# Ledger of designs, part 2: designed miniproteins, single chains, continued (3)

Each design is a single chain, and the fold is of that chain. pLDDT is the mean over its residues in the fold that is shown.

## One batch from the design tools (miniprotein)

Design m8035
Fold by ESMFold2-Fast:
Structure m8035 (fold): chain A 80 residues (1-80)
Amino acid sequence: SMEEAVKLATAAIYLAGAYVNVRIAKRQLEKGNIELAKKYLEEAEEDIRHVESLRDYLSPSAQKKLEEIKKELEELKKKV
């Protein structure tokens, strides 16, 4: 259905957002920009919350990617 397609697209957008925000946070930490990194980690957490609400619509490979992103987020949070 069109509604199902919208949920799939929404989940993909938030998953991509979480990935990008985690990568930006990592880059900012490498530069010593701790406060900016923290803001991007907070954005990634918000994106992850949205993806988790749509978890049942994710493929197994997308679910695995979500878990990898969540693990990297938690590792980076220990550095801020």
Scores: mean pLDDT 89

Design m8036
Fold by ESMFold2-Fast:
Structure m8036 (fold): chain A 55 residues (1-55)
Amino acid sequence: SSEERARAIRELAEMMARANGVEQALAELRKYLEKTTDPLEREVAEEMIRELEAA
């Protein structure tokens, strides 16, 4: 479940970047990080932010 949740976060971030642009996806990921305390979710969101910023 945790692994599936991490995969879903990554896939949703990638889909959002494609549909609404990288800046919108980054804004939503940063907003998510401010609200979540789950360490796996935080790790995946931080990884996606790094990947999208590098793109």
Scores: mean pLDDT 78

Design m8037
Fold by ESMFold2-Fast:
Structure m8037 (fold): chain A 76 residues (1-76)
Amino acid sequence: AAAEAEKLKAQGLEYYNEGLRAFEQEKYSEAIDYFEKSIELFNQALSLRPDDEGTKQMLAVAEENLKKAKEKLAES
């Protein structure tokens, strides 16, 4: 429950940070893979705690950065 949701959030944040590093290195395909993994984990955390505003915000940020990474890949 609470501990499980926090673990999933932490794992999602780790993948999100890996995605940011890949994006900074212009490795957009890798960034996309990391952001998609992050989104999956945040969605799992949110399924356990639907009202967690922090998880909702992180999900929205990860989805926006996934969109940007896909746009950059299309430009490459």
Scores: mean pLDDT 87

Design m8038
Fold by ESMFold2-Fast:
Structure m8038 (fold): chain A 66 residues (1-66)
Amino acid sequence: SKVDEMIEKAREAARRFALGDRETAQQAAKELSKIYDEAKKNPKYYQQVKDAITDALVEADRLRAA
């Protein structure tokens, strides 16, 4: 579904943002902005997309700390 695709893209972009080098992080930040803009048009899954991004950032932080 469209929501599943957005959640997957959000997780991938958040992971690249947190774990990538400066250039990768900048590109991922632009992708996240586009995903947020698209998700805001659909309140039904906007919260799910936000949760997916938060979860991916938390997981990336754990990986960096290990």
Scores: mean pLDDT 79

Design m8039
Fold by ESMFold2-Fast:
Structure m8039 (fold): chain A 98 residues (1-98)
Amino acid sequence: MTEEEKEELKEKMKKEIEERKEELEREAERLAAELFPGALERQKESILEKLKKENKSLSEEEIERLAEERARAVAYTAARLRVIGDFIQEELEKLKAE
């Protein structure tokens, strides 16, 4: 694949994403909500493990607040990457004529 073909593909993908931005954002928000509980548990575990290694303690309330804040950001980022990645993969498969 030439550099020109790669650039043309990127431009086409960008235009398609831009035209479907609202749909992709709604899908990402829906998926983020589904991913949130799992992200929250993982962030709680990560915070507790770090505190254990550093011989520190935080209140249960502070741990929950930090975990929720981090989980929200992680879930949203993961959801957006998933939705955009799946879209790009589907378009690439179409370009392969299969």
Scores: mean pLDDT 77

Design m8040
Fold by ESMFold2-Fast:
Structure m8040 (fold): chain A 80 residues (1-80)
Amino acid sequence: SDDDNIQVNQTLQRMTSSYFDGAIRVMDQQGRTDQRQQIQQIRSDTISDMQQMIRDRTPISDAIDHRNSYIDQIDSIMDQ
């Protein structure tokens, strides 16, 4: 149902936001200011995209793929 789609997408958004917060904390602890700013920008873009996906009722499989893409970008920055 649309309600189920919204709830799952909101859960994915919360989980993704939590991952961003953790990554930012690690960058702050390491003094990696440039990497922190890159992650903050990706977070802003991710939140915007996830809000649009909820409005568009994007299939859950596609929402997961988008989330994984953002996680991969964060991991790449953190691996510098």
Scores: mean pLDDT 81

Design m8041
Fold by ESMFold2-Fast:
Structure m8041 (fold): chain A 63 residues (1-63)
Amino acid sequence: SKNQEINRLIGEILALIGEIFDLERRLSKETDPAEQARLQQEIAELERRRQELLARLDQLEAE
């Protein structure tokens, strides 16, 4: 159902927020420029995924 899909998307978004937070905390302590770049890329990929899920959630809530 629509409500089940909404709740599933919210759960996935919250999990991504947690993963991004953990990576950002790790990035804040990283001194190696190559590893900083890798972590920034990984964070950007997760943030893109989060925005995709948020857009899908917004679409479902508009129905």
Scores: mean pLDDT 87

Design m8042
Fold by ESMFold2-Fast:
Structure m8042 (fold): chain A 62 residues (1-62)
Amino acid sequence: SAAEDFARRLELAKELARLAALLALGPDAEIEIEVIDGKKVVATGRRGDRVVTVTLDIPPVP
């Protein structure tokens, strides 16, 4: 179903954003994930004084 496909894409987007932030800052970074309006995933990574934000738009389900 479209809802199930969207849920899978949302989880994939969260994981992709998390991994991108970890790639930028290293495995010891603290990552916070937020979903905005059910269409955008924002991962905020922190390591010491460094902050990285990764934003991914979730494509519409066909």
Scores: mean pLDDT 82

Design m8043
Fold by ESMFold2-Fast:
Structure m8043 (fold): chain A 68 residues (1-68)
Amino acid sequence: SMEELLEEKQKKREDFMKEVSRLYAEMLKARKPMEQILDELRALAEKRRDEVPELSDSVLNIIDATRG
């Protein structure tokens, strides 16, 4: 019974880590589309900096924090 409990615990740990690894891989695949969006946000902030400097600076700070 103790050996069966340890085996069940190990299977649950392995199954959990497989799901974590799958979700992490999906997150890494999504990073490329996110980088494109961040580049568009940077271009927008730089283009409109003269019109809305405070908001443009806030957007640039968010981009830098997201990439750091």
Scores: mean pLDDT 77

Design m8044
Fold by ESMFold2-Fast:
Structure m8044 (fold): chain A 69 residues (1-69)
Amino acid sequence: SAVDSAREAAEILANATLARDPARAAEVWREAGQAVAKIAEQAGDLETARELREEGERRAAEIRKQVEA
């Protein structure tokens, strides 16, 4: 699915970026969440859209917390 593909791409890109630019790695997850949420929203699935945005923000926050610790 587009959602699964976006998650896989975000994970690969974030992991590749994490060592040199952790802030960008966090942003990759936020952007992926926003992109797939927009697809769900356009399909009329507002609850899934909200959950996808929250997942992206949560993963981004986890990366930021790890870097700032």
Scores: mean pLDDT 78

Design m8045
Fold by ESMFold2-Fast:
Order: structure tokens, then C-alpha cells, then sequence
Structure m8045 (fold): chain A 67 residues (1-67)
């Protein structure tokens, strides 16, 4: 796991869901195992379209599992 990339995803979750306490390992697990893409690809997808439903659903799921 690229810890720096996972922490960037954690930061995005915390910006949208301030009460969530996401773990970088959990963020990597959801992106890599559930979505089947790399953390770098996920962040590139967010940069291109931050309102993409796949991105938003992943951030929400990470937040819900981190409450």
C-alpha cells in the first residue's frame, strides 16, 4: 500500500465527513478490493470529476465504516 496516497484519500473523507475517523488501511482496502482500482487511479478520477458517483459512494462507504 502507498501510505501517502491512502492518507490523501483519508483527507478527502474527513473533508466531507468530519466525524469519521478513517484508517488509511481501510481506505486502501475499499479502493483496491471493492472498486478494483489503484489509489493513484482513484485520486486521478477524483481530480477529473470530484462529483463522480463511484468516487462519492466510495468516500461515503469509508466514512460509514469509520464512525
Amino acid sequence: MDEALAEKVVKLVRERYPEAKPDPALAAEIVEKLMGISLAEFLELYEADPENPLVQNALELIAQLSL
Scores: mean pLDDT 81

Design m8046
Fold by ESMFold2-Fast:
Structure m8046 (fold): chain A 60 residues (1-60)
Amino acid sequence: HMEEAERAYENGDFEKAIELYEKAGDSGDAQAYRNLAVLYAEMGEEEKAREWRQKALDLA
């Protein structure tokens, strides 16, 4: 799951990357939520980035 999400991100398919990281995080991978927070920060969505960072922290 994580590797597929990373590949989507590298290809610039942010919509696909968001979906895959969210699914991985929902399955218990705190790193996936952290990567999702980084992605939102890069998109300029600082508020969403903070929310996903908090979710990663709660999961870890």
Scores: mean pLDDT 80

Design m8047
Fold by ESMFold2-Fast:
Structure m8047 (fold): chain A 60 residues (1-60)
Amino acid sequence: MSIDELRERGVAALDAGDWAGFDRVLAELARRLDAETDPESRERILRVIQELLARREARE
């Protein structure tokens, strides 16, 4: 699954109120961030994590 697919799944989980699904998406993004060696790709993953956390905060 791509980073963009993970972002869309995170948004869909929030829209559905699926907190467990949302947490699984964040956990997968965090694993990919830890495994990523390219700084530009790391920055992209971090931005997606930050976006999803901001969206979560807006709902709860």
Scores: mean pLDDT 83

Design m8049
Fold by ESMFold2-Fast:
Structure m8049 (fold): chain A 60 residues (1-60)
Amino acid sequence: SELTDEDIEAAAQFLVDSHSAATILAMTQEELAKLLGADPVRDAETLRRILERAKELARS
């Protein structure tokens, strides 16, 4: 099933809690896809949203 906005926020928060800010800020969508076991092409928009939110949180 497709991820909800709440799922995206939870995934982004999990990344920030599990990785350093430097790691999150340098992370690519392809690297995130491998980490989450997601398809980098099919899930590109979901991965982009998770990564953008995680990077926003890491910059805070």
Scores: mean pLDDT 82

Design m8050
Fold by ESMFold2-Fast:
Structure m8050 (fold): chain A 74 residues (1-74)
Amino acid sequence: SIGAEAEALARARGLSDGVANLVGELAERLKVPPEKAVEMALGLLNREPPPEVREALDPAVRAGREAAREIAAE
C-alpha cells in the first residue's frame, strides 16, 4: 500500500518509528506519494508546536487509525 511504502521510505531515511508511522498514515489518508508524505510530516515536526499540540497529534493519529479499521469492517 502507499502507506507502507511511505513508512518504509521514512525508516530508510533514519526517521524514528513514531515519525515513520505518521508518514505512513499521512500517505494513506491523503493519497499522496511517499516523498510528499515525508515532506509533510517533517514540516509538521520542524514547526516546534506547543507540547499540547504534540500530545494531541498522537491521539489524533490513533483515532484516525481506529476509524479506518471501522470503515474497512463495513
Scores: mean pLDDT 67

Design m8051
Fold by ESMFold2-Fast:
Structure m8051 (fold): chain A 58 residues (1-58)
Amino acid sequence: SSSQEESIKGAEKAIEKGEEYLKKGDKEKALHSLIAAKILAGDNEEINKRVNELLEKL
């Protein structure tokens, strides 16, 4: 659906934020950004896998 495209864009932006926080060692902000990405991804398995891989770095 068209709403999926907007959610995917939001999730990708949140993933980018999470990656930046991980690079800075800010685990709390990284966690919050990645959780937001997971919520925005909904049932999108590919994005959820990417988020889970980043969460393992925490």
Scores: mean pLDDT 81

Design m8052
Fold by ESMFold2-Fast:
Structure m8052 (fold): chain A 74 residues (1-74)
Amino acid sequence: MSAKELLEKGNEAFKKGDLEKAAEYYTQAIELDPLDLEAIFNLTKVGAELYRAGKTELAKKLFELSVKAIKKIL
């Protein structure tokens, strides 16, 4: 599966409100394409929604993953 296909599946999961599945797909997309700014940004958005839903531990992990991905680009 390509990084673009994983990004698309992540977007579909996010639209359905399946935040954990969306996070999994976006993380996999970033692993295949570390320069995928859309996947990195959307992972951050999923983290914010999870934080609002009270899933603070998972949200923290996603924010840390997004920061690591951004630092590798810079």
Scores: mean pLDDT 84

Design m8053
Fold by ESMFold2-Fast:
Structure m8053 (fold): chain A 64 residues (1-64)
Amino acid sequence: MALTPEQRRELAEQHRRWLLEKGYDPELVDELAEAIENGDSRRAMELIRSLPSVLREKAELLTE
């Protein structure tokens, strides 16, 4: 995966906005955004594995 720093920053911003809009935990969103921006693939993957589970629950509550 060869994302530029600008692309990683954009990706982090996109994820951040969507997750906050879904009511996801701001602390975890901030950590994920930082991991993506810094290219910490290991950290980002760890957070993403946690995030999909929580996101599914909250998505069902927030998307009706």
Scores: mean pLDDT 66

Design m8054
Fold by ESMFold2-Fast:
Structure m8054 (fold): chain A 80 residues (1-80)
Amino acid sequence: SIKEKLDELVREARELLRRLREAVERGDILGAIGLLLALIGLLLDAEELAKSSEDKEYAEKAIEELRRIVEEARELLRSL
């Protein structure tokens, strides 16, 4: 289902954010950039899936969570 796919994208994004935090802690700038690009890719995939969702409120909440994760990742990179 679209809900299951959105939940999976959110779970993947949380794992990528964890890895990005660890990359920043190690000073791995290139790794952190790669992880941010991957997070942006997940957000774009989720936005495309949301267009086909029957539960618009659920889809919007998933996108809001993904946007929050991407913004946290940007802030972590800005701290470098």
Scores: mean pLDDT 88

Design m8055
Fold by ESMFold2-Fast:
Structure m8055 (fold): chain A 68 residues (1-68)
Amino acid sequence: DGSKTLTAATNDILTSDEDAVVELGDGSVMVVKGSDVTAAIGAILAVIGEEGKRSTVTVGDKVYEIEI
């Protein structure tokens, strides 16, 4: 479900040393450095703000589709 997928994506964004790529439902793309906690939090909040839209989070080889 969306909550479980969001939790997994959040964990990978916050714990990975790899860049994360966040694609929002409006087609916006954000790139987050693995060590940039402020950018990571901003990206997570942007995904949460996309209520009713699909967002995609890619960290390394993992891709998460999130619908809230």
Scores: mean pLDDT 75

Design m8056
Fold by ESMFold2-Fast:
Structure m8056 (fold): chain A 55 residues (1-55)
Amino acid sequence: SVEELFAQIEAAAASEKDPARKAALETVLRTVKAQYQAGKMTEQQIEDVKAELLA
C-alpha cells in the first residue's frame, strides 16, 4: 500500500546517519507524498522511487 511505502521511506530516513542523505530522503518523502495527494504520482511510481532510494 502507499502508506506502507511512505512508512518504509520514513524508516530509512530515520535510520540514516549522514545528515545530507537524511535530508535528501526526507525531501523525497515530502515530495512523493505531495505529488501523490495531488494525483500526480501513482503507487507504482512510489514503489520505483523507494526501490531506487533503498537499493
Scores: mean pLDDT 82

Design m8057
Fold by ESMFold2-Fast:
Structure m8057 (fold): chain A 60 residues (1-60)
Amino acid sequence: LVGKIAVAVVDYVGQRPDQLTLRKGERVKVLEEVDDAWVKAQNLKTGETGLVPRGFLEEI
């Protein structure tokens, strides 16, 4: 996923300040795979960077 564009398959509201909020259909650039459950990504619409659950993203 690192360096790829992915799309949010569901809405996700960041639960902590380090987490990214996404709406279904928003595109992100994956910057880092943190662990098996989380990636660091940038929302391409807002420019915000943060952690998002890997399972909520689909690579395109």
Scores: mean pLDDT 78

Design m8058
Fold by ESMFold2-Fast:
Structure m8058 (fold): chain A 60 residues (1-60)
Amino acid sequence: SMELTKEIAEIAKELAKKYKDSDKISEELEKIAGEKLRSLSDDEAQEAVAAAAEAMNEAL
């Protein structure tokens, strides 16, 4: 859903601000948002990944 997509992007942004290390951010994001991402449709998952990447790039 759109709410899950926003949650995943927000988690990625918070992790990027907290760690500022792409390896740690990726590991924590997979741990926290991996289950949420798998519950999304392919289109929603792709949108969530793109939003998370933008959030990480902005915060890093």
Scores: mean pLDDT 72

Design m8059
Fold by ESMFold2-Fast:
Structure m8059 (fold): chain A 88 residues (1-88)
Amino acid sequence: MAYEALKRGIEEAEKAGNTKAVELLKQAIDLLNQAFDAYNAGDYERALELVEQALKLVKEAYEIFPSDYLKEAVEGLERLKEALRRRL
């Protein structure tokens, strides 16, 4: 799951002392929590926007802190984005 991969990526970034990556990833998690709320409210368009914003932040974090967990998170979020588009 992308969310679980993100949490593991944060733990690795914190252990490495990469505060910028940690900040980007925590913002991505906040956006994903908002996307979940939008999805539960039936606002699939808003959920898609929030997932796309989260994906951008995770990709930025991956560039400054390459991690297999962050790569897994990117792949998972891209799949989630495509699934949401199919519902619109």
Scores: mean pLDDT 86

Design m8060
Fold by ESMFold2-Fast:
Structure m8060 (fold): chain A 81 residues (1-81)
Amino acid sequence: SLVEKAREALEKGDYETAVKYAEQAIKEDPNNPEAYRVLAEAYEKLGDYRKSAIARAKAHALQGNLEEAVQAVKAGMEKDK
């Protein structure tokens, strides 16, 4: 699957490739929290803390964890100061 390819790229350190596969997985299923989790980790490794925080928040929101979603956004904003 595209999520599996994204995870493999992430494990190999190919963070830009991991982003591309994760984004494709989200286009096919925008309600897949696993794809957003991989996307968040890839962005964090690339130093894009804002995009990482947004992806983490979406993953939490899709699982019904609204409290964690809010905390993820706040943490990303504080880290980007």
Scores: mean pLDDT 83

Design m8061
Fold by ESMFold2-Fast:
Structure m8061 (fold): chain A 98 residues (1-98)
Amino acid sequence: GSLEPELAERLAWLRENLTEEQLEELAEALKKLEEEGLRLYTVDKVPSEEVVKRIREGLRKKLAELFAKAGVEAVLDDALLKAAVALAREILVEKELE
């Protein structure tokens, strides 16, 4: 599908600055965060807003770790986090089609 121009630029930047292994690690981290978030929401009855916040903070920490390992400096703003989620989901879908 079509992406918003800013989202598309940030997603391309992530693909250029992270290795395939780091992108897969990002995708697996999102999957685990979403699975934990679903458990918190369904079992522990945590409000959806708090679950979303925990997923975003977990992803922010993972991106910071990956950028540090890659020697990349970047501002972890909401646009970059949104692009990282979109890219991670794209990678997870491709793995399901293998």
Scores: mean pLDDT 78

Design m8062
Fold by ESMFold2-Fast:
Structure m8062 (fold): chain A 76 residues (1-76)
Amino acid sequence: MSPRVQKAGQYINEAIEAAKKGDIEKAVQYLEEAKAAVADSPEAVAYLDEAMEAAKKGDIEKAEEYAREALGAAAK
């Protein structure tokens, strides 16, 4: 797996942990870092945008699903 995808995965794990603890602001910050790491993948960026919206709405399960889809798209 490429270093950028590995780094995005680390940020996504941190984002999901923050969201589960109710720290949505920190979760969104980590998802934005993940988005920057995979900025060259439009599909991954789109999934991370959906993950951020789900996290802001408190739908942590959907945020995790979209974040996982983003990693799959980035790894293509």
Scores: mean pLDDT 83

Design m8063
Fold by ESMFold2-Fast:
Structure m8063 (fold): chain A 84 residues (1-84)
Amino acid sequence: MEEEFEKIIRELVDELKRLGATPEQIEAAVELLRAIYEGLKAGVDPDTLGLRAAKLASKLENLTDEQVDVIARAIERIRELVER
């Protein structure tokens, strides 16, 4: 699970770099995905996890639609990974 999660993070970072995301945007996206992964793994209530994710996502300003789509797909992959 952890190794599969780290692969999702590496693929996200590489894709965001290709799409021209800044280092600060990439760091914030990684923080968001780690928080979602740890929350899902710990069985955190969906409403509480949603609020925590929203707080971290406030750092992800000025993203393109393509960059947002990449992050959304990575979140879906993490949910699938934890639900296995």
Scores: mean pLDDT 81

Design m8064
Fold by ESMFold2-Fast:
Structure m8064 (fold): chain A 63 residues (1-63)
Amino acid sequence: DERERVLREARELLEREDWDGLLELLTRVQERAAEGDEEAGRLAREIRRLLAEYHRRHSRPRE
């Protein structure tokens, strides 16, 4: 399931604090959403929610 793989990848990138990798993943998903992929649109929103939750639970590296 692509949805499960993408969300798993996003969580792994968040745990590693790989912000460049997370931005690349989000960009690819948002590009697909712009092409009319509703599932990609939902994935992009979920990735943004995971990022917001991560920031809420963790201090930023430069704060």
Scores: mean pLDDT 76

Design m8065
Fold by ESMFold2-Fast:
Structure m8065 (fold): chain A 85 residues (1-85)
Amino acid sequence: SEIQKARREGAQLLAASAILSAGYEVQAEIEKDNPELAAEYRKLSEEYKELAEEAKQSLDDIDNPETAKEGIERLKELIEKLRKE
């Protein structure tokens, strides 16, 4: 079903972005004595953290019958934006 497909795609996006965010946080800590490189890793961590939060919000919306359509639309827009970048 459309809702099951959206849940799978949203869950995959959430997992991938959360892993990347955490990975970049670890890299920033390893490189803490190199402030420029650490700042770059912190920026990447924040970007993927925001993506994870958007994916999670879309999944939460999809799990509520009253917001499911809006959640699916938001997820599709998020994935489309990533494909264009």
Scores: mean pLDDT 85

Design m8066
Fold by ESMFold2-Fast:
Parts: sequence; C-alpha cells; structure tokens
Structure m8066 (fold): chain A 65 residues (1-65)
Amino acid sequence: MRRTAYAIVHALDLTGKESLTAEQAVEAAKNVVPVRLSDVKELMRKLGKETVTREQALAFAESLR
C-alpha cells in the first residue's frame, strides 16, 4: 500500500491535476511505477473517496511508515 500511495503522488505531480480517479492514477503512473488498479481502488476505499488529492495520498503514504 505505501508504494501504491507514492505512485499516486507521482501521478498527481506528473498530470498537474488537483485530484485523480483510480483509473487516471493507474494510467499516469504506469510509465513511472508499476501500480495495479485493484491496489489503487483499495487505497481509495480506505480513504472513503472516489478521487484522491496529492495531500490525501501523501498523508496516507506517510501514515504507513
């Protein structure tokens, strides 16, 4: 999960968007970090969100340290 959260942060940085859906995050991250749609959906389920912001993804990643 921590690697998935950081992959989403990288996808957000790469796209310049304020938030991403699970499918958008996978598409943007696929050339930088291998990430699975199921892992991203599970992360968003834990956050209770349909889209994820950079702050939410980073906070989640750091909470797993």
Scores: mean pLDDT 75

Design m8067
Fold by ESMFold2-Fast:
Structure m8067 (fold): chain A 88 residues (1-88)
Amino acid sequence: GRELMLRAIALILRAIGLEIDAELLLKKGKLTKEQAEKIKDLSREAIELARRALEAVDRGDLRRAEELLREAERKLEEAEKLLKEIKE
């Protein structure tokens, strides 16, 4: 259970980092407002899923926690892909 909690916390921190990167790139004129909002929305969805995973761990529902963490990882991967495509 503890490893899943640490994984969820790591995903939340990673998502926050993506929101900060999107905002900084928007400020530098390297992203459009639409592109920055898309990345931030995906990061916020990942944070929500990771928070739900923490709740599932607290309840002892480790299977549900794993499913939620995989979904959060997919959302973060989509946000990271968008950010990389825009940086290139």
Scores: mean pLDDT 86

Design m8068
Fold by ESMFold2-Fast:
Structure m8068 (fold): chain A 62 residues (1-62)
Amino acid sequence: MTLEEAYEFVKKKLKEALEKDPNADISRIAFEVVRELIEKGASVETAMEAVYKAILDLKKEL
């Protein structure tokens, strides 16, 4: 899994979670998404980097 694929997956999951609950715990969701990415064959480094970038970008959009 590429960093770009992981990043898009994280963005989708975070947006879906926030659409269901605007007060959702982003850190908890991020942890769950990292686990899903690793289970899908992403490296720990790729999963962590994708989550970090997605959260920063989402924070700028909010």
Scores: mean pLDDT 78

Design m8069
Fold by ESMFold2-Fast:
Structure m8069 (fold): chain A 85 residues (1-85)
Amino acid sequence: LEEEAKAAVEKYAPGDEAVRHLALGQVALEKGDLEAAIAHYEEAIAADPSLAVAWGALGRLYEELGDHERAAEYYARGEAARAAR
């Protein structure tokens, strides 16, 4: 039922999922898999938008891809999240 499904979702609390995706993104970076790293960091900020580290990581990755406009946007959002902390 909905209550049982909600309990299963609560088992994977947003904070835990954000931290897990942050760690998976870092592992993907160590392996040189930029696409996987971006996907995991985007999942991390989707779960916890206050994770300034994930915003900064996305900024660096888009800089590496040559997308300086998106990189600047992610850096600005990361600074805003860090300032709110």
Scores: mean pLDDT 73

Design m8070
Fold by ESMFold2-Fast:
Structure m8070 (fold): chain A 74 residues (1-74)
Amino acid sequence: EVRELPPEEQAALDRFSQRVIKRVKPFVDAVPELTPENGLAISRKGQEAAREAAEELYRETGVRLEVFPPLPDP
């Protein structure tokens, strides 16, 4: 199920993805091996980055993205 997006939304998703990747990459690179605990920490940082990127995106394009709440502790 691939849905075609309007050009504005497609460009917005590209910017969103780049911002999330840039924010999350240092945390991923700092982890020598992925464990459940490290994976959860990376997921939380990913959600923080997604929230920040979504707010930037909304200010720039008016496109609102749904950001999931932080993951619970195991």
Scores: mean pLDDT 67

Design m8071
Fold by ESMFold2-Fast:
Structure m8071 (fold): chain A 66 residues (1-66)
Amino acid sequence: DDEEVRRLAEQSRRLIEEAGREFGPEVEERVREAAAETPFGDSLVESMRAALEAMERVVEEARRRA
């Protein structure tokens, strides 16, 4: 379980860094904001997965607009 938390945290960090590198600081900030706006769920793992999903949606939208 702790490994799942670590894995999700690492994926989130990579996604934020990738978004900043590919699209710039405005999109990076929007990705961070999407994670912060995701409601905390019943479990830490569930909350982290929901946040990662929200962040991925922001990146996908940025790619479609590019």
Scores: mean pLDDT 79

Design m8072
Fold by ESMFold2-Fast:
Structure m8072 (fold): chain A 62 residues (1-62)
Amino acid sequence: MSEEEAARLISREAGLPEETVREVIEMYKAGASDEEIIAFLQEHGVSRELAERVVEGVKVLV
């Protein structure tokens, strides 16, 4: 699966902007921790529960 396909799938399932999901994927590839990514998502109005699901989705699909 391409990163673009993964970003679209996660965006659709989580109800988040695709740009936000792409930024999360880049953070993950750069070696950001799960907590750093969760904190980034929470700054964008995402709940911790949803942020944890996004992180798991990125790990599975990317």
Scores: mean pLDDT 82

Design m8073
Fold by ESMFold2-Fast:
Structure m8073 (fold): chain A 64 residues (1-64)
Amino acid sequence: MTAAEEVALMVRAQEAARAGRLEEAWRLFEEATRESLEAASARFGVDPEAVLAEIRADIEAAVA
């Protein structure tokens, strides 16, 4: 995905989470962010799975 489209999807996923659509928000976030996180892992040495877990926890906390 292009960075601009990825950001748009991330914003939409966050809005879905705030609207209470946690499953849809997580799905969009995972798909859009996975490619970006793989690139970030090479740049920052971060585990993509660990970052996704943190993002998921943040989304769940926001919806709770």
Scores: mean pLDDT 71

